# Ledger of designs, part 66: designed miniproteins, single chains

Each design is a single chain, and the fold is of that chain. pLDDT is the mean over its residues in the fold that is shown.

## One batch from the design tools (miniprotein)

Design m2281
Fold by ESMFold2-Fast:
Structure m2281 (fold): chain A 98 residues (1-98)
Amino acid sequence: YEKKLEEAIKYYKLGMEYLAQEKYEEALEYFEKAAKLFEELGMEKVAKFVKALQALPLIELGKTEEGEKLRKENYDLVNTKTFEELLEEDKKKLEEEL
């Protein structure tokens, strides 16, 4: 659990770093890896947040329809709360269930 969570956070941070460098292919790859690990951990909110972050790289790479769909489906999440806030909410929920 802990090791998988650390790996997911690491991939999220790498995705953000590549996004800042306009390396959209690498950003997308790491966001996909992070989202998958967060889903496997049952962290629904951060998984959706990271999927929303894939929208800009997809649009910049010419996958406009796919990117716009992700943006629309997750608009409120990305614009309302930070990654850190959603991470704490998901951690608290897992603590309640375990």
Scores: mean pLDDT 78

Design m2282
Fold by ESMFold2-Fast:
Structure m2282 (fold): chain A 96 residues (1-96)
Amino acid sequence: KREELRKLLLEAFRAYRAGDTEKSVQLFERALKLAEELGDSDLETIAISLLYYLGNKEKVDEYLKKRGAKPKFAELTPEQRDAVLDALIDALEKEA
């Protein structure tokens, strides 16, 4: 359910900002699974991006390999990566 997915992503972002990295990662993983079930590639991309930002690069890389896709975020500079993730986080907050 798209609204449930958006709420999970916002909750995960809020947990991250509060310093609860463990809860944030768990919520992002739940959001990713739900996005796959719904076929919502935009929200799936947001969930993957945020998992990468939280230092779960290995999990993101493994997921992308299973999907037959290259880890695009791993190839960005730190500045480009931060800009993309900030834009995605800002978009999620505005749509809350």
Scores: mean pLDDT 66

Design m2283
Fold by ESMFold2-Fast:
Structure m2283 (fold): chain A 76 residues (1-76)
Amino acid sequence: SAVLEELRAIEEAFLAEYKPLAEKAYETGDKELEEEVKKKLAEKIREVGRLLLENDPSVAAEVEEREAKIAAIEAE
């Protein structure tokens, strides 16, 4: 499915952009940047998971795994 491939590509691009920011926040001790990156990551993972489920109900188990990952991020 072109839509599913596009959604996964958008998520992959987002994670590739934000991973260096997360690493920089850790190295510099920038807690504000760390919290902002966590928030952006959680929001994007949830958004893509919802859109994937809307296009393919078979990804329901993946959405559950995504929510567990978001909970881990939000638990700090």
Scores: mean pLDDT 80

Design m2284
Fold by ESMFold2-Fast:
Parts: structure tokens; sequence; C-alpha cells
Structure m2284 (fold): chain A 99 residues (1-99)
């Protein structure tokens, strides 16, 4: 079920963001590798949501990446910030195509 796949991917994205927030709370820099893995998961979520016509889930993917971008601007490398910005732009484009 595509709906089930989207729900599982959303759960994974939320768990990954939770880990990133925990690292940030310990003043551990957000790595480009972790940023890339998270943003790939969020982009996949937005694509699955678009295939389902589920605007709310696509917007949630955008919200999660927006929160990551804020965290990388505080504690991430310049590379992590750039990865997050590109992912945010890509998800925004997916959402606008759904409207």
Amino acid sequence: SSLFEAQVTLGIARLMLGVIKLLQSKNIPISPSLTERFTQTAIELARLAAELGDLATAEEAGRLVGELLQLTEKTGSKQSQEIARRAAAQIRAIIEQMR
C-alpha cells in the first residue's frame, strides 16, 4: 500500500529529525552525511505524498526539512546548510506542482 509506505517513511523522517535535535542539544555539529540521509528521506516522502495526492503529508515533509534547515544554520556546517536549502527548494517545488 502506497499509503502505508508514506506513513512508514514519515515515521522514519520524524525519528531522524529527533536524532538530529538530540545531537544539536549536545552541541554536536550536524554532519553533511546525516543531513543528506535525512533530506533524501524527506524528498522521498514528498514524492510519495505527491503520487497519493496527499498535500498534508507533502507539507509535513517541507516542515521537517524547514526545521532541519534552522538547526543546520545554528550548529551545522556550510555544506549541511546547502544540502538542507536544496532539499527545502525541491520539496517546495513538489508542493507547488500539487496545487
Scores: mean pLDDT 87

Design m2285
Fold by ESMFold2-Fast:
Structure m2285 (fold): chain A 80 residues (1-80)
Amino acid sequence: MKVTVTYKDGTKKTIELEVPMTVREVAEKLGITDPEKIELAARLAGVKPDDLITESELQKVLEAILAVDPRIKSVKVEKV
């Protein structure tokens, strides 16, 4: 899957995510390495950091990551 991340400084980054992946792996791809933020994002998404998430769960996890990282403005998921 293709994900476009827009940061609050106006930069955009496109990343490829090969689901199923863990919440931790998704967060690390987005530049989030703080274990407390990863744990909080997983809890907001209703999963654990090391749970494998599917394509259908990815949007929810990305929205939770956006809620815990003040540097991220928005995320867009596209199937490639």
Scores: mean pLDDT 79

Design m2286
Fold by ESMFold2-Fast:
Structure m2286 (fold): chain A 76 residues (1-76)
Amino acid sequence: EALIKAATRALLEAAAKTTDPKVLQLLDQAAQYLSQGDFDKAISLLEEAKKMASPEAAKAIDEAIEHIKKAKEKLA
């Protein structure tokens, strides 16, 4: 779906804007859960990554979270 593609794009933007290995690891794990359809785990990991991220990366993470939440609502 377009929302999942938008979330994936936002995750790639966040990864490009950070050099913190823990933030990168959380983004990678969130992408894996997103690909499996586990939206709740993906959101949880992204919220954790956001707390540690730079302001620029945090904005991209927020965009990803919003797209995932919208995708979850559409599937309910």
Scores: mean pLDDT 81

Design m2287
Fold by ESMFold2-Fast:
Structure m2287 (fold): chain A 92 residues (1-92)
Amino acid sequence: NKEKAEKALEYIEEAVKTGDIESLEKAAKILQELGASEAAAEEILGIARDDGVEPAGKVALSILSILLGEPPIPEELSVEEQIKRLRELIKK
């Protein structure tokens, strides 16, 4: 669902900019509504607690890409480039 994908992306972007784990929790919940497993959502939040919100956000962006029928986003891309790519994809 395009609207849910946009909301997930907004929450991931907010989490990365602010360091707010609660925004990432909201994104993970929307990813589950889009078809992500509970284990995948727990992994995102575990990474956020252990390694920080930016690496967790990258995992969440890759999961969102897969849920939209695209391959995982390349690790070499910055979080901002990953967000930009997904935003253009969701617009279609």
Scores: mean pLDDT 82

Design m2288
Fold by ESMFold2-Fast:
Structure m2288 (fold): chain A 74 residues (1-74)
Amino acid sequence: EKEENEAKIEELTRKAQEDLREFGKEDPEAVEEAIARVRAAGEEAKKLEDVKEGVQLVVGTAQAEARRLLERLS
């Protein structure tokens, strides 16, 4: 069960990185920074005992970084 939860968090983290690469491809430096933050959130989420909290951490970080990229491109 814990291994399945870690795999789910890892998959969500990878998907978020892919979405950010596509979304912000016009600003590669900002994308690299956003991906680094999402990746760090994913590693921290794996250390959490509550899977829902881990998912919220990854998704919330990805949404915040996507918003930052949008603001820079506006």
Scores: mean pLDDT 78

Design m2289
Fold by ESMFold2-Fast:
Order: C-alpha cells, then structure tokens, then sequence
Structure m2289 (fold): chain A 74 residues (1-74)
C-alpha cells in the first residue's frame, strides 16, 4: 500500500549507510532459514517487523506502526 511505501521511504531516509547495512544483514540472517524452508509469508513478516524496529529506534513511531500493521495483516 502507499502507506507502507511511505513508511519504508521514511526509514531509508533516516538511516545512515552503516545502519542500513546492519539492518540488511539482520534481515538476511533472520529470513534466510524461512526462505530456505519455503515460508515466504513468515520471511516477509519478519522483514517488516525488523523495519518497524529500525523505525522505532530512529524515532519514526508512525512509520513503525504502519509497518507492524502490515506484518499483522499477512
């Protein structure tokens, strides 16, 4: 949805390159066994929740709420 896209853009803009790289590594580590098991829905949910956690840490509470709601809807 447009709200999820806006939330993701806000998080991307708020993170440093180093913070973005660390988040990407956390997503890869958390989702790899789910993807290998064919559990793509759980992999996507995990990715959205990790983005939501990054948003909260950056102080983007509205973006975090949108991303958590998207994960719950899966």
Amino acid sequence: TAAVEEALRAVEAALSPEEAAALDQRILDATRPLVEAGDYVSALRTQLLLWADAAEKAGLLDAAAVLRAAAEAL
Scores: mean pLDDT 84

Design m2290
Fold by ESMFold2-Fast:
Structure m2290 (fold): chain A 80 residues (1-80)
Amino acid sequence: SVDIGRALGRAISAVGQLPEDVRKQVEGLLRKAFEHMNRGDYEGAARHLREAADLLAQAGFDDAADRLRQVADWLLQQAS
């Protein structure tokens, strides 16, 4: 099962360890993802979560990236 709380916890922990410029980009993408979710745009939310995951993976936070990708995939299943 997808655990959104665990995914967010891992992302928040990873974000705190990022360089300031990358941290601001990831935080901006997570904010946009939540804004899209609040509008019922699960495809838009998933896109922004995947972009945040790619930045986390590039920074070496593969577990956090994988958890965000799992949330994005789950959101796309809800959009079907």
Scores: mean pLDDT 82

Design m2291
Fold by ESMFold2-Fast:
Structure m2291 (fold): chain A 68 residues (1-68)
Amino acid sequence: MSEEELKRLLERALAALEADPSPVVCLVVGKELKEAGFPEELANKIIECGKKGDVEGAIALLKEELAK
């Protein structure tokens, strides 16, 4: 997967969470990132945020990754 494809997926994930900031969207986004071949650690952190209801934490993780 290219760096541009990774950035596009992160941007889509962030946009989805900002449009519908819910734990369910965090779980869906985390699963999609994991299936797309993102580092399992990052995808699992987003899934854990969804399980905890920490939507702001998931958004912060996505913004941090996009800032790299």
Scores: mean pLDDT 79

Design m2292
Fold by ESMFold2-Fast:
Structure m2292 (fold): chain A 82 residues (1-82)
Amino acid sequence: MAQKIADETIKKADEFAKEGTPEQKQIANNLKGIVTAAALTHSESEVQRISEMVEEALEAAKKSVEDGKKKMRETARYLQEA
């Protein structure tokens, strides 16, 4: 179910945000918005791909806020094109 995949991804983003810097929290909140929108408008397989991209963006943000922002923008673009 698309909503269940989105809920699991949102939980991961919330866990990242709890111990993150203000910029990491902003990245996590934006990624939560993207996956929530995907669950409402896209197929389960597209939501799964977007969730994978969100997890990649969270991992990038742990190493570099700039890389996290780049991956976040890629995820948002994929949402619009899918």
Scores: mean pLDDT 82

Design m2293
Fold by ESMFold2-Fast:
Structure m2293 (fold): chain A 68 residues (1-68)
Amino acid sequence: DKKKVEEAKELVKKLVESENKEPYAEKLAEVAKGNAAARHVVLEAAGEYPEVQEDLKKALEKAYKEEK
């Protein structure tokens, strides 16, 4: 779903720009849960934004753990 991919990209941008990263990482994990395209956006962002790589990695781990 293109909408999920766009939502993931917006959440990555907010995560990078925000001082409080946790709420955006949690929302990103929910969007990536059960959506491979959204997970791919998070994975690519982890390579693109090393400053938030740990937050993105935690979001991916949570998405995989809670995958339906």
Scores: mean pLDDT 76

Design m2294
Fold by ESMFold2-Fast:
Structure m2294 (fold): chain A 60 residues (1-60)
Amino acid sequence: HMSRAVGHLLAAVGAELEGRFDEAIKHYEEALKIVREEYGEDSPFAKFVEKRLEELKAKA
């Protein structure tokens, strides 16, 4: 029932909470690829993940 994207998003959040920003970025990037494939590049879900990734890259 959970897509691979959700697994990567959970891993990204966990890494971010532990201060492992490089690992969190990698998981967000993988999640974004899967979300774009499953829901489309212009989907609200894809836009949400893109925004989170940009915010994280700006501070890491």
Scores: mean pLDDT 78

Design m2295
Fold by ESMFold2-Fast:
Structure m2295 (fold): chain A 61 residues (1-61)
Amino acid sequence: MDQLQQQLQQLNQQLDELVRQLVEAERRGDEETFQRTLGQIQSVIQQINQIEDQINQLKAQ
């Protein structure tokens, strides 16, 4: 099976966890955790975009 698809699934799971943490931090007013988690979300989104681009290029061939 495609290693890129497995990485994408793992990153999507990590993104879901981080979004949940972000919402909890916002509810509790934990600004430090909120900012840290937001940074991690942005990093994961960048990785997801890179992998999706690679998958799309492979499918276009």
Scores: mean pLDDT 81

Design m2296
Fold by ESMFold2-Fast:
Structure m2296 (fold): chain A 60 residues (1-60)
Amino acid sequence: AVIDSLAAVFKESKIPVTVENLKKLLGVSSENESFYLTSSKVGEPTTVLSLLQLLQQKLA
């Protein structure tokens, strides 16, 4: 899953799970900007803040 791939990137790189680091990885200009996790635009769009919460839960 895309979330699992992102969690692996943060764990491997020892990069802190922050809004700034997620914005850089995803190429998003705002933490409130809606975007699709996959290039196929499958599922509902999400935001950096929602994804941050999910990643923090996965890495806890």
Scores: mean pLDDT 71

Design m2297
Fold by ESMFold2-Fast:
Structure m2297 (fold): chain A 100 residues (1-100)
Amino acid sequence: SKLKELAKELVEKMEKALEAIEKAAKEGDEEKVKELVQAAADELEKFIETAEKLNAPEKIIAKLRENYQKLKKALEYSPEEQAEVMKEVLESLKKILEEI
């Protein structure tokens, strides 16, 4: 399935993003953490648009949008809290994408 391939690519990108976010957070680089979390949110938004175009189930789209909103809200948090939300979103995405 094309959607399943793209889902696997998204998870791999998000795992790399989490590693970079955790590193920046440990270094106290607040600007870099916000930049990386915003980039992760943008990647998720792009995936949602593609998944909708590929007729993914509405239940899956709704769960993906919920995780997108969590990432957007995290931009208001501390660097360490942003890293924790990114970790929670990645774990949630792995579970959601198993349903594809």
Scores: mean pLDDT 90

Design m2298
Fold by ESMFold2-Fast:
Structure m2298 (fold): chain A 91 residues (1-91)
Amino acid sequence: MSMKKELEEEAERLIEEMERLIKEAEEALANKDIDKLKELAEKLQDLITRGVILSSKLLELGLEETAQRLGEVLDRASELLSKILKFLKES
């Protein structure tokens, strides 16, 4: 079905985008790059919000495997965002 396929493709694109931002944010955090971390925190917050909405839609359509994969990257992104925000508050 086109709708399910479109949502799965959207989820895969979002997972790839989040994986890239997670890598960039981990590198920026290791380098203590405050300006880059502020930029990446904003982008991560936006993608997390979009991912939560998409995850709900995937679960409603019974796309549990894709929702689980998206959920795993959302958890990693949320944990990293928390670490970034804590670092920025202490800096």
Scores: mean pLDDT 86

Design m2299
Fold by ESMFold2-Fast:
Structure m2299 (fold): chain A 67 residues (1-67)
Amino acid sequence: MISREERSRIYLEVAEKTPNKKLSELLREAARQGLSLSETAKRLGVSVQSVRDLFQSLAGVDRSTLD
C-alpha cells in the first residue's frame, strides 16, 4: 500500500506535469494537507476512478497503487 507521503509526492508530480494551472494548485494543496484520494477527487469534482486515470496518464502510476 502507498504511504501518505508517497501519495503527496505523486500529487506534486502530477501538479508539475499538468498544463491546467487550477488543477496544479488544487493538487499542491492536496499534497500539503495530506488529503486522501477520495478527498482529492471531491475537491476536483470528479470520481476517485477519474483521479486514478489522471495519475496513470500523467505520472505513470498504476491505478491499484493509490489504494
Scores: mean pLDDT 75

Design m2300
Fold by ESMFold2-Fast:
Structure m2300 (fold): chain A 84 residues (1-84)
Amino acid sequence: MEEAAKILSQLPPEVREAVRDALLKVASEAMKDGFTPEEVAEAVRKAIQEVAKRASQHPLTPDEAAELARDAARKAYEEIKKKK
């Protein structure tokens, strides 16, 4: 938790904002599809971890970070759905 948040805080503001907006949009879609707030929180956490991991390997543009966050969140929602 702390490590992922720390890495994310070191990204340029534009990248952090793009990730936040992407995750909020995907979360809204997931809630319409019947996912709970707890499941949304889990998917957001996993998406932030993936963005932090990728950013540690090379710099991300805002668009690349947003796309990665959406993909990671959607993958997390698919995994949550399989557990139901």
Scores: mean pLDDT 76

Design m2301
Fold by ESMFold2-Fast:
Structure m2301 (fold): chain A 94 residues (1-94)
Amino acid sequence: SMEELERAARAVAEAAREALAADPAVLSYKVTHGGNRVGVVALVPAEAAEAVRARVLEAATQAAKDMGKELTLTSEAIFPDRGRALVLLGFEVR
């Protein structure tokens, strides 16, 4: 149901926020959710970008699995700039 997908998307968003908040490398972040979709933007040191991406993806995947749902990575990008990077991840829960 849509209500189940919305609850799962919220759980995925909460797991992503917890993973980002627990990571001392993360300089700032924003996590949004709506319907069955979740968006993540994190500002990190450039050398930390891949590790932060992997950690968020793992946390999001586990949260969806715990809710009996499948997670699809709908978008990803890492934009390096002057020793920092923006990590952008989009997810869809099914």
Scores: mean pLDDT 91

Design m2302
Fold by ESMFold2-Fast:
Structure m2302 (fold): chain A 75 residues (1-75)
Amino acid sequence: MLERAAEALGEVARSLGLSEEVVEKLKEAVRKSKSFEDIPKAVEEATKEAEPEVKEQVVTAARLIAAALREREAR
């Protein structure tokens, strides 16, 4: 599931105008996450140099994806 989360978040970041370097860094950070709860933190670190509005949108998407994956694992 981490690969799908990385791909989905990469698409969100790309759609918000982030560079391919930031998109790849974000995807790699998500892939290296050890738990779903780590995904928002990894995304926040990967997007720390982005514009605040864009960073907030990507981090929010990461939190929603992490919550959805956690629910899927629990059920």
Scores: mean pLDDT 77

Design m2303
Fold by ESMFold2-Fast:
Structure m2303 (fold): chain A 80 residues (1-80)
Amino acid sequence: SEKQEKIREIVKEMLSEAQEIAEKNNDIELLKEIAELYKEFVENPDNEELALKVAEKLVELFPDNEKIKELYEKLLELLK
């Protein structure tokens, strides 16, 4: 559905932003954690509960990142 496609787009954008930050900081442990979240998401791309869990974890890992927070708010609006 269009809703599921938008959810996938948002979560992928959040994961991409998180990966870019971790790569710039050479944070190998964080890169591994992000890669694991990405793998779980890609294996279950239409699972709304998993998408929300991944997004919540990314907000916890990057609490001061405005783009990740904005994307998370957009995800919550889609899940209402």
Scores: mean pLDDT 85

Design m2304
Fold by ESMFold2-Fast:
Structure m2304 (fold): chain A 88 residues (1-88)
Amino acid sequence: MKEGFERAIEKLKQAIEALDKGDYETALKYVREAKRIAVSAALESGRFDLADKIKELMDKAIQSIKEGNVDEAKKYLEEARKLLEEAL
């Protein structure tokens, strides 16, 4: 489902922008939305390995944001974005 992956990528970009502004609550909201959309789209497409990898990367990003590790959070979000772009 290409539309789902495109929407998730857009939410990831918004999350990274929020992190750059120091708005961690907004960043967490966008990461959670991106995770929900991307995992749903991957599962609907029968791409179970992709769904598991995205879930893991998003959960690591969420934990990094909660710990204040912005650089680590961005690394996981960028890795997730690359996987979703490769899935388009």
Scores: mean pLDDT 86

Design m2305
Fold by ESMFold2-Fast:
Structure m2305 (fold): chain A 65 residues (1-65)
Amino acid sequence: SMEEQLAEARELGRLLAEKKALEKLPNADSVEVEEVDEVTFRATATKGDEVVEEEVTNEIAKALL
């Protein structure tokens, strides 16, 4: 269903944000992902005093709305 497709697309967006943050800061001590809006996620990766933030807009989820 469209609802299932939207839920899957949103989860993929969350995972993509986390992946992007980890690509910039490999071996981070922690990664936190927050929902900025219905289709946008921000991942924050931290390693000691170093912090990297990546924001991803899920275009697939956006198209399904």
Scores: mean pLDDT 78

Design m2306
Fold by ESMFold2-Fast:
Structure m2306 (fold): chain A 85 residues (1-85)
Amino acid sequence: SAELEEALAQVRAEFPDDEAAQLRAELGVALAQGDLARAEELLKRLEELLGEDHPEVLLLRAALYAAKGDEEKARKLFEEALKKA
């Protein structure tokens, strides 16, 4: 939506040197818009920055699987994130 695009532009302007913050914002917008392919691409880039076992990465992957309708995989990833938080 135009509102989400404007909000994303503001995040990029405020945090021009924070790649992780920009990727988090873009991933949130992709999930909100139901663009699961884009969300998966952005999550892979975030995994490269933070590590695949980072609690935030596990939570975002859980959110992605929930959005796909894979509730069991989402549940397992939420449990794993809680153990590592």
Scores: mean pLDDT 82

Design m2307
Fold by ESMFold2-Fast:
Structure m2307 (fold): chain A 61 residues (1-61)
Amino acid sequence: SELDELRAEMERLWAEIQEAVAAGDEERAKALERQLLGLYFRMARLHGEETAVAVAREIAA
């Protein structure tokens, strides 16, 4: 589903952000963070803010 696809992309970006942070690559981490925020706002627009918040919390846990 579209929700599952967006969730999978957000989860992938979160993992990449953690890797960039661990590597000390601040510029890459910031670029990936901006992409993740874009997907978060897209999810909120398409599926509601409560769903976007719940998904973000699950990914960050």
Scores: mean pLDDT 86

Design m2308
Fold by ESMFold2-Fast:
Structure m2308 (fold): chain A 116 residues (1-116)
Amino acid sequence: SDLVRQLVRAVLNGDLEEARRLMDEAVAAGLAEQALEALERLRDIAIEAGSYLMAGTALYLIGLLYERLGRVEEAKRYYQEAIEYYQKAIELHPNSKLGEEAKKLLEETKEELERL
């Protein structure tokens, strides 16, 4: 679907604000399963490539999707996994622009997790 393709493109472009908006639109359009499959594929590709910032972001968005569906226990698990991958990104790229972005996303994800 066009919404799911736009969601993946937003993630690849690092536009997390747009990705969150497109996620909400995809859920409202009944495309949650398609969005989940696309994000899981992106997660797997990112992990295999060692792109831990992207892996963390895909996991965060999977957590957000489960939260929007009212599946709180699954949302918590995926947010925790996102935090782990953001930590890996920071460890591999300390004192870099990528590491600083990972630190920001780590803190935002912790705040979301604490609100659940």
Scores: mean pLDDT 89

Design m2309
Fold by ESMFold2-Fast:
Structure m2309 (fold): chain A 69 residues (1-69)
Amino acid sequence: ALKGEEAAAYVREQLEKAGVALEETVREALDRALRARASTAASGLWDLLQGGVPEEATVEEALRVLAEL
């Protein structure tokens, strides 16, 4: 499982590689959720992004999960 800081950095890096910019609100929500829920939130997001650079559909799923956190 990813640590909160590693999970946040990983998500940002993968989305940046895919050409997706994270809005400040989404970034804050991600950081807050990972810090508060640690392994649980990180595991869910990490599973969606497992396998490298995310595709558009995977990015949409990850953002939906973030909105539910």
Scores: mean pLDDT 53

Design m2310
Fold by ESMFold2-Fast:
Structure m2310 (fold): chain A 96 residues (1-96)
Amino acid sequence: SMAKQLAQELLEQAEKDLELAEKYAREAIENFRKGQEEGEEYFQLAQEYYTLALSAAGQAKDAAREAEKLDPSLKEKAEEIIKRADEIVAELQKAR
């Protein structure tokens, strides 16, 4: 059905947004460390990546929830994405 096709596209978008969240989170954490060790300018870059990582994680969760709503057979995969996004947010909060 068209709903199942849209659900699959949303799940793929959620996985892509999760990958972006992981990349931005890694950059944020690295730049927070550099800010502490090397200079204040790295804290500004860390804050920008932090905001991007939170945004991407939120988008991944929203897309995963909508995918599950449209196709309940995707529940397990959607919940896995949501859990991973929440873990990324928790790691970001610890690094700051």
Scores: mean pLDDT 91

Design m2311
Fold by ESMFold2-Fast:
Structure m2311 (fold): chain A 74 residues (1-74)
Amino acid sequence: MKPKPIRKFYLTETDEEYEKVIKDAKEWYEKGENVIGFFARKDNKKSLEYALEVAKRFNWQEAVKKIEEILKEL
């Protein structure tokens, strides 16, 4: 029985690492299991916008709602 995939979002300070996280997450999802940590700077709206884009890209609706709530609280 396939274990429940763990969804977490990691956002780094560089665009290069950001693209790597997206690419790695997609490849691991296709192979069966993906573990990407959720990490966004609450004091930086740009960081949260990047997190929102990644969540939308992977159809993580719960993550999208969480990120939008954090963004509104800023």
Scores: mean pLDDT 59

Design m2312
Fold by ESMFold2-Fast:
Structure m2312 (fold): chain A 114 residues (1-114)
Amino acid sequence: MSSEKRKKELEKKLKEILEESERQAEGWLRGLIGAEINTDDQEEIDKYIENLSEEEKYELEELYIKLFEAFADNLIDLMYRQGKLTEEEKKELTKEVKKIIDKKKEELKKQKEK
């Protein structure tokens, strides 16, 4: 049935957007840290992150969430401009991304209150 095909196609597009947004956000954040501490060594970047205070780790996670949202929104807009998404699909994907972002923000808030 048409409805099941539409649902599966939207789920596939959502997955692609989420995976690419995660890749872009992680890459940008690691690049920023590497530049700040003057290294391209992934082990040194990981060590730096691990040695951050709990407060600094939460700030880093908040930045990650903001980057993820920005990349996801940009990818959805780009796909829409390329004719890969209808107006309805753009609205639905934007809504689903917002739900995921809101959940990530809630989880981070709970961790801060430990």
Scores: mean pLDDT 83

Design m2313
Fold by ESMFold2-Fast:
Structure m2313 (fold): chain A 87 residues (1-87)
Amino acid sequence: DRELLEQAIEKLKKAIEAIEKGDLEEAMKYLEEARRLIEQSNAPAAVKKQALTFIDTAIKAIKEGRLELAKEAVKAAIDVLERALEE
């Protein structure tokens, strides 16, 4: 479902904004919402696994205070999903 992946991308972009503002609780909320949307989508299993792995990395990075790593992981998840929408 293109709509679910587009919604997930928007949640991930909001997570980056929240990290940049220091709103880590909001960032975690957006990452969890994106995870749920990806899991509900009909995307190929490999795409889901890659995107969810990057989201898990971002969540762990936030908990460990590694905010730049968290942002890079979220950006990687966005790239995976945007590439999936091209085909």
Scores: mean pLDDT 89

Design m2314
Fold by ESMFold2-Fast:
Structure m2314 (fold): chain A 89 residues (1-89)
Amino acid sequence: ALEERIRRLEEELARLEEEILRLAEELKDDERARAVMRELAARVAALRPEVEALAAAEGEEAARLRALERGVELAREAVEELRRIKEEK
């Protein structure tokens, strides 16, 4: 159960990283989106080593896992907001 949740979190984080890379190129000339993108990229970069550390550990970090899952969820919501901004242009 824990290993499956960590695996899903790693997969979702990888998808977010790819999407952020694509959006950064597409929105590079949008001043508003560029500021949000820089913050989002930094937050996602901070989550990666935490998820990897959790994947290497056994058993007892459920609270940290929940926090990381929430962090990834918020990053996904931010990416969705950036997509809506792109669609409005």
Scores: mean pLDDT 77

Design m2315
Fold by ESMFold2-Fast:
Structure m2315 (fold): chain A 68 residues (1-68)
Amino acid sequence: MSPKERLTERFLALLRAAGFPDDQIAAIERGLRAMSLDEAIAFLRALARQLPPDLAAQVLALVDEAEA
């Protein structure tokens, strides 16, 4: 699995666990799959600033893993 595929799948699993609506998850999945790895990382870093601290930390951990 590529770093981008791994990042996308782990992030979508996190959203499902957090109780996001299926329609929103599907829209986010389409967006992420259309993005490059760099674009997805930038998107997730921006999104983390708008999330609760615990969820933000989980998103940033996924980004760090994808960059390693």
Scores: mean pLDDT 82

